# Designed miniproteins, single chains, continued (2): the designs that were tried, part 32

Each design is a single chain, and the fold is of that chain. pLDDT is the mean over its residues in the fold that is shown.

## One batch from the design tools (miniprotein)

Design m5146
Fold by ESMFold2-Fast:
Parts: C-alpha cells; sequence; structure tokens
Structure m5146 (fold): chain A 91 residues (1-91)
C-alpha cells in the first residue's frame, strides 16, 4: 500500500503516514464526487455496508454528471469509473 511505502521507504512515523493517508483519501473521494458534507458523514459511519453504499451512490452520481456534462463517450466514462474504483479499493 502507499502507507507501507511511506513507512518502509521514506521512514515516516505513523502519525505522518496517517495524516497523508487521510489527505489522499479526501482527494480520491472528491474525485469520485463526494462533497465535504458527504465525506464527513462517510467518516462518521461505522457500518461497512453503509460506507460501501455511500461510495457507490457518489460514484453513480459522478458517472451521470460526466455523461451529461463532460462530452465523454460511454467507453471513456466506463474506463474513468473503473480507474476511480481501483484507486478506492487501494485505500
Amino acid sequence: SIADYYKEVLGLDDETIELNREIAEKIVLAAIGMTSEEYEAFRATTDPAERQAMLDRALERRKKWLEENANLTPEQIENLVADLERIRADL
């Protein structure tokens, strides 16, 4: 993981790694289309199934926005969504 890289390669302490992970997660969630309010609700949620549902809803909304506003083909949107989902899985 990126956290293991920071710890093993860069010699960062656990507090610095956690802060960098939290910042990276916020950036990825914003790219998926979560608002700051939705991200705070996501952080407060402890149920894994509810957390997954929140991520899925944000990604679905982002996909629809891209289809309507970004002038991308369905294939380009599918590839972008797949990349974002892969990045999310690595967090």
Scores: mean pLDDT 71

Design m5147
Fold by ESMFold2-Fast:
Structure m5147 (fold): chain A 71 residues (1-71)
Amino acid sequence: SELLRELRERRELARRALEEGRRQGTPMPVWEVAREGYEEALRVLEETGDEEEARKVVEETEKKVEEMLRS
């Protein structure tokens, strides 16, 4: 599934960004929120096969990320 591949890539990128920030002493919490959200979307997709529900999780995650960046 294209969505499955995309979510795995986004989760990995967020995880690496968080790890690099921690190594440099400047972790950004937004990357942890993104990682957790994409992990949840992957869980929904893998357990149910429901791409619509997985996309809703992605939308909610992106909304949280946007709110954090505005704060």
Scores: mean pLDDT 81

Design m5148
Fold by ESMFold2-Fast:
Structure m5148 (fold): chain A 55 residues (1-55)
Amino acid sequence: GLTEEQKRELERRYEEEYRRMYEAFLRLGFPEELARRIAEAIAEITVEVEKRKLL
């Protein structure tokens, strides 16, 4: 299983990717609701990939 430090790092990574992608898609002119949903999906995928690298 993951350590507590690794879990904290994954949470931080999710927050960073979510904010970055949300802002990027808003700048591209996407509706706020769609930008949020896309950002959530990308952040979730990013965290799953990083999590698998740690195991």
Scores: mean pLDDT 86

Design m5149
Fold by ESMFold2-Fast:
Structure m5149 (fold): chain A 73 residues (1-73)
Amino acid sequence: DSLARQVEKAVRERLEKAGLTDAMVAADSSGNVGVALPADASDEQIETARKAAEEALKELGLNGKVTVVRVPD
């Protein structure tokens, strides 16, 4: 619980600082993280989200899988 919540918080804060305020973030207890962006998200925003999640995991000492997707309306 605490690890998944800590990962979600760290990723969300980094995404918000990058201007990605509509992102949905989910993490599991193994340190894997998924990020869902709006359907109109650019390739640059997808890469920004991936880097934000990877940096958050690195800062927490985790090597979990990062998945970034666009969610249709």
Scores: mean pLDDT 81

Design m5150
Fold by ESMFold2-Fast:
Structure m5150 (fold): chain A 87 residues (1-87)
Amino acid sequence: SAEEEIKKLFDELLELLRKAGVPEEVIEELRRRAEEMIKLSKTDREKAIKLLEQLEMEIALLTSDWPEEVRKKISEILKKIHDILLS
């Protein structure tokens, strides 16, 4: 399902952040917000998209000084999630 695909993509994203040294407390916060977005995708797609955009901005700020290769992978994952929500 679209929900399972989005969850898998977020799990991949969070694993990249964890491996790069993001504290587990921050990972858990992002996970909770991702779960809220996924839940909203069933009932209010517009709100889910707005939450995704907020997550994208925060992750971009968090990773702004990281290596380009890691930032590119993060952007590709976020784009896939965005594309699923728009389909």
Scores: mean pLDDT 84

Design m5151
Fold by ESMFold2-Fast:
Structure m5151 (fold): chain A 66 residues (1-66)
Amino acid sequence: ELEKLKEEAEKRFKELNEENLKRLREAEEKGISREELLRLIGEILRRIGDLLQEEIEEIKELEKKK
């Protein structure tokens, strides 16, 4: 079960990374301001933090059951 969590986490991180790279590329093409770009980077970092927190909670739930 831990092995499945690891594989799912790796997949989610890869998918999130690809989505974030796409958002950054689109922002560059649109020529957004430095201020807007910094906000976008901050949003991306927050989303990564939220995902990590969700994975930690899932691990704790599994530890309670098995």
Scores: mean pLDDT 73

Design m5152
Fold by ESMFold2-Fast:
Structure m5152 (fold): chain A 58 residues (1-58)
Amino acid sequence: SKRESQIAALTTAHNLSLVGGEASEMLSESEEEAERERELSERTARLNEEKKREVEEE
């Protein structure tokens, strides 16, 4: 559902704002952001593969 995707994106942004809000502009912030981006990319790829498998299992 489109609504669920929007809620997930909003929740992720909110969580990042909450934990990253007080974080100093240090190296750890850049490192965490880079790792987060990589993880998101990996999760998206995984989800895409699972979707393909689900359609085939149908």
Scores: mean pLDDT 63

Design m5153
Fold by ESMFold2-Fast:
Structure m5153 (fold): chain A 86 residues (1-86)
Amino acid sequence: SDELIEEIVERLREALSKAGYSVKSITAEIEGNNIVVRVTLRGIVSDKIPAEVQAIVKELGYPDAEVTSSIDENGDTVVTIRIPLT
């Protein structure tokens, strides 16, 4: 599963950078029956970011992923992606 997590992180980094986002960090871990990916983007981005990331994740082969976003204490955008394993 570590190789799968590394592949997801790398593909997301490439896709988000290509889409014009400034990626500060990407972390991924297994939480229950999901792979949970947390992407920190520099600054406050569009409220459309969950839909845009959902489209990217669908292109990467994960159409059932749930995508949400929030602003952290530093004023950066955190996108949370939940990919079901079952």
Scores: mean pLDDT 80

Design m5154
Fold by ESMFold2-Fast:
Structure m5154 (fold): chain A 94 residues (1-94)
Amino acid sequence: SDRELAEELVREGERAREAGDYEEAARLYVQAGVTYARLGDRERALEAFERAAEALREAGDEVLGLEVLAEGYRLVGDEEKAAEYAAKAAALRA
């Protein structure tokens, strides 16, 4: 049921994004990404975090989008990519 929950969260995120509710879409995609990461599904987790970052960029918050990508890569154990995206977010804040 956790995989079915993650799949439903992605579908809800897609509907929210289609409705222009980008912040809600990002929240749902992050929840899906965390669920996939907990299941060990690295590929689906990263796809969900990338969609969350896209939705945040559409909402006008590119910095938060990069921070969400950094968190996603950290959760799947890719410390190098996590540091890269965290540095990009920090540079935009400077």
Scores: mean pLDDT 89

Design m5155
Fold by ESMFold2-Fast:
Structure m5155 (fold): chain A 71 residues (1-71)
Amino acid sequence: SLVEKIVELIRNSDKTLGDILENEFGIPRPEAAAILQALGERTGKELTLETKGSELTDEERELLARLVAAY
């Protein structure tokens, strides 16, 4: 599924979430910041464009992937 592909890209990347969302998924940085704010509100964790993809749990990656897929 699209969600599973997004999770795999985030899990296997040493890049920041901002760079992943922009370069892999074509999401502009202002829109990526809004997605990360929405994820942070759901998880209670501060997520920014500078957060590394490797710092997320697989549950957080799946939640992010669902938000990205809805973009």
Scores: mean pLDDT 82

Design m5156
Fold by ESMFold2-Fast:
Structure m5156 (fold): chain A 92 residues (1-92)
Amino acid sequence: NPIEEERRKKEEREKLIELGRRIREVLEEIFDVIGQLSRVLSEEEYAAIVRDVERLTRELVEEREKGTPLEVILARLEAELARLQALLAQHA
């Protein structure tokens, strides 16, 4: 049914746009927290955090290319943000 397919495509596009916006917001927060951590961590600890985040972003790009839903990508980024925020709080 061409009409049903076009409706589903439009709904999926709108959903992907909103998820993409949320992913951008979480990524911006992650980089802000990393910037704050750069002031409280040693050079070695900071370098390890940067490597972990770079590894995670590469893994998520690969998972998305394999068809992983953006909701799953968002959830993994939100978990990483929470981990980094908890680490920052330990240095407060």
Scores: mean pLDDT 85

Design m5157
Fold by ESMFold2-Fast:
Structure m5157 (fold): chain A 76 residues (1-76)
Amino acid sequence: NELKKKTEELEKKADELEKKALDAAEKGDIKTAAEYLEKAAKVYQELADLGGKPDEAESRAGLLEEAAKTLKEAAS
């Protein structure tokens, strides 16, 4: 099933980006953390567009976009 495989690949990619964001935040690199959260949000939006778990993926994308925006504004 192509949809299932693509969904799992994108979920793994998003998880890796979120972990990189957390690592950057723990090191005090708030700008880099925000950039990884934006990348993760884009991957979740791609998941929503794909139709695999669309409500969950779109909700997560929105949450990560807001978090990235908040961090960028705080770092400015």
Scores: mean pLDDT 81

Design m5158
Fold by ESMFold2-Fast:
Structure m5158 (fold): chain A 55 residues (1-55)
Amino acid sequence: SLEEELERARKAYEEHKDDKVAQLVALHEMAELYEQMGDFEKAEELRKELEELRK
């Protein structure tokens, strides 16, 4: 389910706090999953966080 995929992506983000590339991948996946679930506000917040981290 999308909720299970979101939990997996969130866990990957939490497990790789010292790996910027892994965090960027996890943020991207979470944003896509929130968009698929219709939560456009959370998806936008995650995309902004991704852009800040990407600097």
Scores: mean pLDDT 83

Design m5159
Fold by ESMFold2-Fast:
Structure m5159 (fold): chain A 62 residues (1-62)
Amino acid sequence: GVEALVKALQHEDESVRLAAAGALGKIGSTDERAIQALQKALKDESGGVRSVAGFALKEIQE
């Protein structure tokens, strides 16, 4: 569910955050919580997480 993926975006492990951001994009979740969590992930310390979050937001907005 969306709640589990939003929690995973806050995980200390970069691989977990990457997987969560990608999954939210593939689901195409229009849930405001998911969108807000992905917007925060755009400022993540990992360039990979930021990139995947950006792609996910584009997928949701299409």
Scores: mean pLDDT 78

Design m5160
Fold by ESMFold2-Fast:
Structure m5160 (fold): chain A 90 residues (1-90)
Amino acid sequence: ISDEEIENLIKILDERIAKDPKDWLAHFNRGVALFVLGKLEEAKKDFERAIELDPKDWATWQLLGFVLEELGKYEEAEKYFKKAKELKEE
């Protein structure tokens, strides 16, 4: 997948979020696309929003943990990984 294809996906997701700001899956998918592009702060915001909308999706907690590790926030990342594990074991 090219950066241009990822940027086009982000544009589609921006339009979805503008229509429905509560579309957690759109926030999740945009967060993933931004993470792949190395836009860590933007990815963090989208995953934070996805967790607010669906706090039971363990995968989002885990991905936010990975973003926090890339940002050098190791102690904070551990808390998110722990939460992801707890939700997955439910």
Scores: mean pLDDT 85

Design m5161
Fold by ESMFold2-Fast:
Structure m5161 (fold): chain A 73 residues (1-73)
Amino acid sequence: MEEEGRKALEEGRKALESGDIDKAIEYFQRALELLGEDNVEALYLLGLAYFKKGDISRANEYFNKAAKLKKER
């Protein structure tokens, strides 16, 4: 399950880099389901995908969740 979640993150990143934002969101949502709702990497990447889609409100929700879980010091 963890390996499947990591693969979902990799596929999502590829989709983001290729401009396939809808695919990226789909993969990052799958990764969050597989790795857990508190997975900082998946939450941050979901924020990036929504931001690139122009959904600023949803992007900020995911960025805030990721920031709360990780003390970047």
Scores: mean pLDDT 80

Design m5162
Fold by ESMFold2-Fast:
Structure m5162 (fold): chain A 67 residues (1-67)
Amino acid sequence: MTEEEQRLLRELLEWAAANPGRVFTPEEVAKRFGVSVETAQRLLDRLIEAGVLEREGDGYRARPVPG
């Protein structure tokens, strides 16, 4: 993973944490960060592996983080 992808992953994590219960789409993430839809899907999938997001239909729902 590139340095840029690491930065984007952190920004996406912060955005998800600020919006619990929101459903994110790869297209929305791609537009917000200026990346391809494929890159956005990879970042979203990494956050699913980390337990931050879960799949919901064609989107990715932000899970409440136990604090």
Scores: mean pLDDT 78

Design m5163
Fold by ESMFold2-Fast:
Structure m5163 (fold): chain A 60 residues (1-60)
Amino acid sequence: MMSSRISGLSIRGIGYLLEGDIKKAAEDFKEASKLAEEGGDDELSKKYKEKAEELEKKYE
């Protein structure tokens, strides 16, 4: 049931990247990672967490 919400967050995060809002993109990917982890989808959780961390490193 979290799959649709996770997809929505990742799409919005990609939208922020296209707009150049790296901080908001990272926040959306962090939320997607958290929801994926809570849903038991370790692969998606890791993917989104790594993406968020990559973006935060570029921002900082």
Scores: mean pLDDT 78

Design m5164
Fold by ESMFold2-Fast:
Structure m5164 (fold): chain A 100 residues (1-100)
Amino acid sequence: SEKRKLILRGIAAILRTIGAILDVELFGDYELALREARYALEVAKELKKAGLNELAKLVAEQALRAAEKALEVAKEKGDEEKIKEAEKLIEEAKKLLEEL
């Protein structure tokens, strides 16, 4: 079932963003957090298109958290490119959450 595969991808995106946030806290790997936030945001958009709005909301909330954590560390390190990337992901996640 395509819906079952998408649900499993949503759950995986939540777990991956939790792991990425922990990696930022332990090792400062904000690039991983940005990659996982992007992946989670795309999965959340697919979940919304499939009418799985509650799971889409949970995944989008995790994408937002990962992007916000990455923004904090990118600002601390003065990484202007990653700051802009994180701000864009935060904006996209917030817009998606307003639609859910």
Scores: mean pLDDT 89

Design m5165
Fold by ESMFold2-Fast:
Structure m5165 (fold): chain A 70 residues (1-70)
Amino acid sequence: MTDEQIEELVEEMVAEVEKLRAEGASPEEIEAHLEQRLEELRRQGVPKEDVERIRRRVEEALRARDAAAS
C-alpha cells in the first residue's frame, strides 16, 4: 500500500468518525467502528504494518482535533 493510499484511507476514516461524533455516537461506538474498518482492511490483504500505520494516523488526527477543541 502506498503512502498516498494510506493518507486517503486516514482522511476517509477521520471523516467517518467526525460524522459519528456529530450524530452523538459514544466513544465505544466510534472505537468499534474503527476496529471493524481496520479488520476489514486486514481481511482484504492489507499488510499488518500498513493497518497499524492507518490506525496510528487516524488516532493522531482525532487527538489533534480534540486538543484544538479543548
Scores: mean pLDDT 80

Design m5166
Fold by ESMFold2-Fast:
Structure m5166 (fold): chain A 64 residues (1-64)
Amino acid sequence: MLEYARERLEEALARGEITPAEAEALLANIRAEQARRPVSKEEIDSMITVTVVARRQRDELLAG
């Protein structure tokens, strides 16, 4: 699952949807959670999506 998370985060970084700092924080959180329990691809996708949406929301609030 960490390989899947890394690939998804690299794609988001390449598109400029998240910062390198956010990608590292997300990967660390996914790694920590996976050490406690199995983490699904759906859960990883959800965590990444929430971060992307939150960044977009912040950018819109600051730019609007």
Scores: mean pLDDT 77

Design m5167
Fold by ESMFold2-Fast:
Order: C-alpha cells, then sequence, then structure tokens
Structure m5167 (fold): chain A 67 residues (1-67)
C-alpha cells in the first residue's frame, strides 16, 4: 500500500494534466526509483476509465480510497 501511494504521489508531483500509462510508469520508475511492479499496480488503479491514460483527478480519487 505504501509503495502504491508513492507512485500516485509521484504522478501528481509531475504537474501534468494527462499521462499515458507508459509515461506514468516511466516517471515513477526513472525519476522516483520505484519498481516496475509497484508502478504498474498503482497505474492500474488510477486508470479508472480504462482508456490507457491517467489524470490527476483519477489519482486523487484512488489516494482518497487508500485512506
Amino acid sequence: MEAVRKVLLAILDSGKTRLSRDEARKLAVEKYGLSEKQAEEAIRLADRDGDGTVTPEEVLAVLRELE
């Protein structure tokens, strides 16, 4: 759970309004040193629409559910 939260926070910290799954995964792994598995699990949870993109609104919704 802590690792998933770190990935989601990294995506929010990027300041981007929309990220592809690949962009979000690379950001978490390359800039924040998180594992591929941790990044993929967090991104799967954040991609609410299943459209292959992640928005800050989706990330915030998941973070609220983890509390």
Scores: mean pLDDT 74

Design m5168
Fold by ESMFold2-Fast:
Structure m5168 (fold): chain A 62 residues (1-62)
Amino acid sequence: LEEELEELIQEIGKALFRRGASIEDVQATVDALRAEAAAAIAAGKGQEMKERLRKELERLKA
């Protein structure tokens, strides 16, 4: 689950960069998502976070 969330976060970062986000903005977003993912796992909400990240990635790929 933790590795799955990290993979999704990295793919979101790549998608944002391809859409023209700055490296600084991409790094800030990735760092924020990593913090949210860690908190979600600790709270037992890892699966909800995974679905949220998956939906965001699909939105960015559209």
Scores: mean pLDDT 82

Design m5169
Fold by ESMFold2-Fast:
Structure m5169 (fold): chain A 92 residues (1-92)
Amino acid sequence: ALDRVTLLTFAHIELAIAKKEKDPKAQAEAVRRIAGILRQMGFDDEAAELEKLADEALKTGSPEVAQKAIEHANRAIDRADEALGPEARALD
């Protein structure tokens, strides 16, 4: 398996954790971990946006900001899936 496929798997796991969390700060912490994974995969712009949203959610404790961060994380992971989809499927 390619390193990027493994990182993408970790991003999906963190997204699932964020969606199950009820505490906005715990949700934001999961989004920060997703941002770090995306940065390792070379998605620097997506990672920077998620870091900004997660930091705002951590500072405010706002459920609305935390939910927005999760929605942006979901879209960023979907973009990564699209970029790696044929490569990942060829390895399976």
Scores: mean pLDDT 81

Design m5170
Fold by ESMFold2-Fast:
Structure m5170 (fold): chain A 70 residues (1-70)
Amino acid sequence: VELSEEEIKEIADESGISERQARKAVEMANEFLNGKIVTPEELAKELGVSRAQAELALQLALSKIMKKLR
């Protein structure tokens, strides 16, 4: 499921990361929903952000994707 640029910006602003990092978090959230194992620690390392920022970005991405599936 694709999120709009506005939704990506909202994730970036709320988690304190860049829009580019937020797009990566959305990709990883979609991979997680497709059965790939993705942890906040792995995402934090890949994005170069704190674990807390990665966890928040992933939760926001998952929440927005799940809302679109309804």
Scores: mean pLDDT 79

Design m5171
Fold by ESMFold2-Fast:
Structure m5171 (fold): chain A 73 residues (1-73)
Amino acid sequence: EEEEKKEIEEYIKKLKEKIEELKAEIEKLKKELEKTTDPEKKKEIEREIEELEGLIALLEAEIAYLKRVLSKL
């Protein structure tokens, strides 16, 4: 059971690292969006940002679930 706790904590750490990578990608896309004048390209970038934000939300939900599991171990 102690080993399970360590595995979950390490996995949470990896998920947090992935979230930071995705946030960095979103910031790059937001800067690109500010410089974009083409309406179709703007919509494409906005869609990509929304998809990445959705992925972050799913990863944050996974972390919250894992923290609840960890608290019961």
Scores: mean pLDDT 86

Design m5172
Fold by ESMFold2-Fast:
Structure m5172 (fold): chain A 68 residues (1-68)
Amino acid sequence: SAEETVRKALETLLELGEQGKLTPVHLLAAGRELKSLGFDELGDRLEALGRAGDVEGAIALLKEELAK
């Protein structure tokens, strides 16, 4: 399902973040993919963080979303 695809993508991004491997390009790519799956608000937030280069803010957002 789209929800399962999104959850897996967020888990992968968080794992990269915890390993110090998460980059702004990962956030931009993930944001675009989430929007293509209808998750426009979360996709926009990830793209904004990617454009800002705010990897720490992205990790905080990913933890918040996965805790739901």
Scores: mean pLDDT 88

Design m5173
Fold by ESMFold2-Fast:
Structure m5173 (fold): chain A 113 residues (1-113)
Amino acid sequence: EKAEEGLKYMQEGEKAFKAKDYEEAVKYYEEAIKLFEEADPNDPMLGVAYLNLGKALFELKKYEEAVEYYKKALELLGENNSEANENLGKALEALGKTEEAKEYFEKAKKASE
């Protein structure tokens, strides 16, 4: 089952990320994304996979790519997702887009419950 296989790749990606093997984490998260897209392109789990890929790309200093995946995560997880907005703000700040970053940090703070 594709979603179940995707979850296994997510777990391997998280393990690699915790080991600071960010390139390996990216590969696992990319495989998880393919499987989740094929299972259900509107599943919030695909949004979680995008968020985790963005985090791994951020650690590799691939800030432009991290921004892209954080935005994709927000489309699936909701515009007010605190973690995605905070991480998007950090990536934009790393790119020198301080004003744009501030908007996303404010969205992260407004998130509640």
Scores: mean pLDDT 88

Design m5174
Fold by ESMFold2-Fast:
Structure m5174 (fold): chain A 56 residues (1-56)
Amino acid sequence: MEEEIIERLKKAGYSEEQAKAAVEAAKTDPVVAEIAIRELEELGDFEAAKLLRELM
């Protein structure tokens, strides 16, 4: 699941470092995770946003 989220974020234009940071935020800081989810939804990547939310 985490690998799939990282791959989706990279396809959406995020770097590997940014994708890994978003996954870590989902596990350690729900506030930062929600910010990342909102950013993905604003970009129209609802699948990546959903996967991140499921990881929380």
Scores: mean pLDDT 74

Design m5175
Fold by ESMFold2-Fast:
Structure m5175 (fold): chain A 66 residues (1-66)
Amino acid sequence: SIPSPESSYKVQKEAQKFYDAVKSGDKKEAEKKKKELYKALLDSGFDEKFAKTTVKVIEKAAKQSK
């Protein structure tokens, strides 16, 4: 039901990188890390809709962080 420890670690690592890139304001780096996170989610067995939604939620959270 929940992702395996290995899949969870990979997704968490890529999510953190994407969050940091968005928060830094580097649009090119954010786009690159966004693709890496999306791939990590798909590789972990999540569907495309969930992966896209997760990416958007993280991006919005990073943009709204003060």
Scores: mean pLDDT 79

Design m5176
Fold by ESMFold2-Fast:
Structure m5176 (fold): chain A 73 residues (1-73)
Amino acid sequence: MIDSKKAAADLYLALGNVLYKRGDYEGAIESYKKAIELDPKNADAYRNLADVYEKMGKTEEAEKWKKKADELE
């Protein structure tokens, strides 16, 4: 069921949030990308990914992911 993939995406989103709070930005990016892979319409995952890239100084990548999140709303 589609809901099962969204449940898995939610777990990866939660994992990314934990890693982000710990300052593990690379781990957070990988977890958020997995969440997007499982649920491509999850705007929260795109926004969180953009925020991580901004904290790393990758402003161009941050803008890309932020625009994708805005398109989903």
Scores: mean pLDDT 81

Design m5177
Fold by ESMFold2-Fast:
Structure m5177 (fold): chain A 68 residues (1-68)
Amino acid sequence: SMEEAEELLREGERLIESGGDLEEAERLYEEALRIARELGDKELAKRALELLIELGVKELEEAVKKVF
């Protein structure tokens, strides 16, 4: 449901804020995106995709810091 997807996004955000497992946060966001797609909820899907992009950018920034 939409509420389940929203809760998954919130849990992923909490994991990131607490310094938890980024891979688990990614999985939670991907599951929320799957639910949004099944519901045809474009706004929810956009939010999940934006959070996935933000997570990916953080991972890329950390990788760049290891090289430079």
Scores: mean pLDDT 82

Design m5179
Fold by ESMFold2-Fast:
Structure m5179 (fold): chain A 71 residues (1-71)
Amino acid sequence: SALEERIAELKKRLAEDPKDAEAWTLLGTEYAFQRKYDEAIAYLEKALAIDPKNETAKEQLEEVKAAKASL
């Protein structure tokens, strides 16, 4: 599926460049859309470890943590 292809491509991109904060952020958002919150949090925290000023990753991490807490 297109979703599996996107995730596979992002993981390939990260295998080549583990400092790609954008790719970590995109992985986190894909997992959040699937409600896989623990994996989403881990990937977004990786993005913020690389780029602490990444507003997209920060906002998504706050949303995912709130969504998980509401379960």
Scores: mean pLDDT 86

Design m5180
Fold by ESMFold2-Fast:
Structure m5180 (fold): chain A 70 residues (1-70)
Amino acid sequence: MSAEEHLARGKELYKQGKYDEAIEHYRRAIELDPDNAEAHANLGMLLLDQGKGEEARPHFLRAQALAPKR
């Protein structure tokens, strides 16, 4: 499974309310493609929603560094 496939699977699991499984797929997408801004952003938001703000922070910082700021 590619980084893109893990990202897509994570999004599908998120829609199903399977947040822990979605997190695992987002983490795997990042392991395969550390520069995937969308995977970092989606993982960060999910971790923040679960009260894991300290774990979310590096993912938000990476997503912002990878995306152009306007």
Scores: mean pLDDT 81

Design m5181
Fold by ESMFold2-Fast:
Structure m5181 (fold): chain A 76 residues (1-76)
Amino acid sequence: KAKELAEELKKLAEEIEKYLKENKSKLSPRTVEAIKRIATLVRKAAEYAEKGDLEKAKELLLEAQRVAAEAGEYLR
């Protein structure tokens, strides 16, 4: 199950990075920075999940959710 989580998180990070590459010119610099931060946190969470450190992976995902929530408030 930890291996499945790591694979899902790696795929999610790749999808976020692809979205950023395709839409960077249409997004504000602050939004770009927030999305880049979220992608970085998801990638780190995947790395810790692959190592079996699910507690650290969970902390990083919660931080990514916090960054996304703050960015959502800013974009309103």
Scores: mean pLDDT 80

Design m5182
Fold by ESMFold2-Fast:
Structure m5182 (fold): chain A 72 residues (1-72)
Amino acid sequence: SLEEEREKAREQFLNVLKSLAKKRNITPEEQKKLIEEAQKELDYIFENSETPEERRRAVLELMLKFMEKLKK
C-alpha cells in the first residue's frame, strides 16, 4: 500500500541520514534539522506523486541531494 511504501522509504532514508550525520560529526541540533527537512521532503513526494515509479525516482534523487549536503 501507499502507506507501507511511505513508512519503508522514511525508515530507510532516516537510517541513511543518521549514519552519514554520525560520520560527519554533525551536532544533535543539526541532525534534528536535517531529519525534519528530509521528512518534509518525503511527505511532499508522497502527497504529489501518482505512481510508485515516480516516488522511487524522487526518493532516490532526494537521498542523493542529502548525501551531497553531508559531503566533506
Scores: mean pLDDT 77

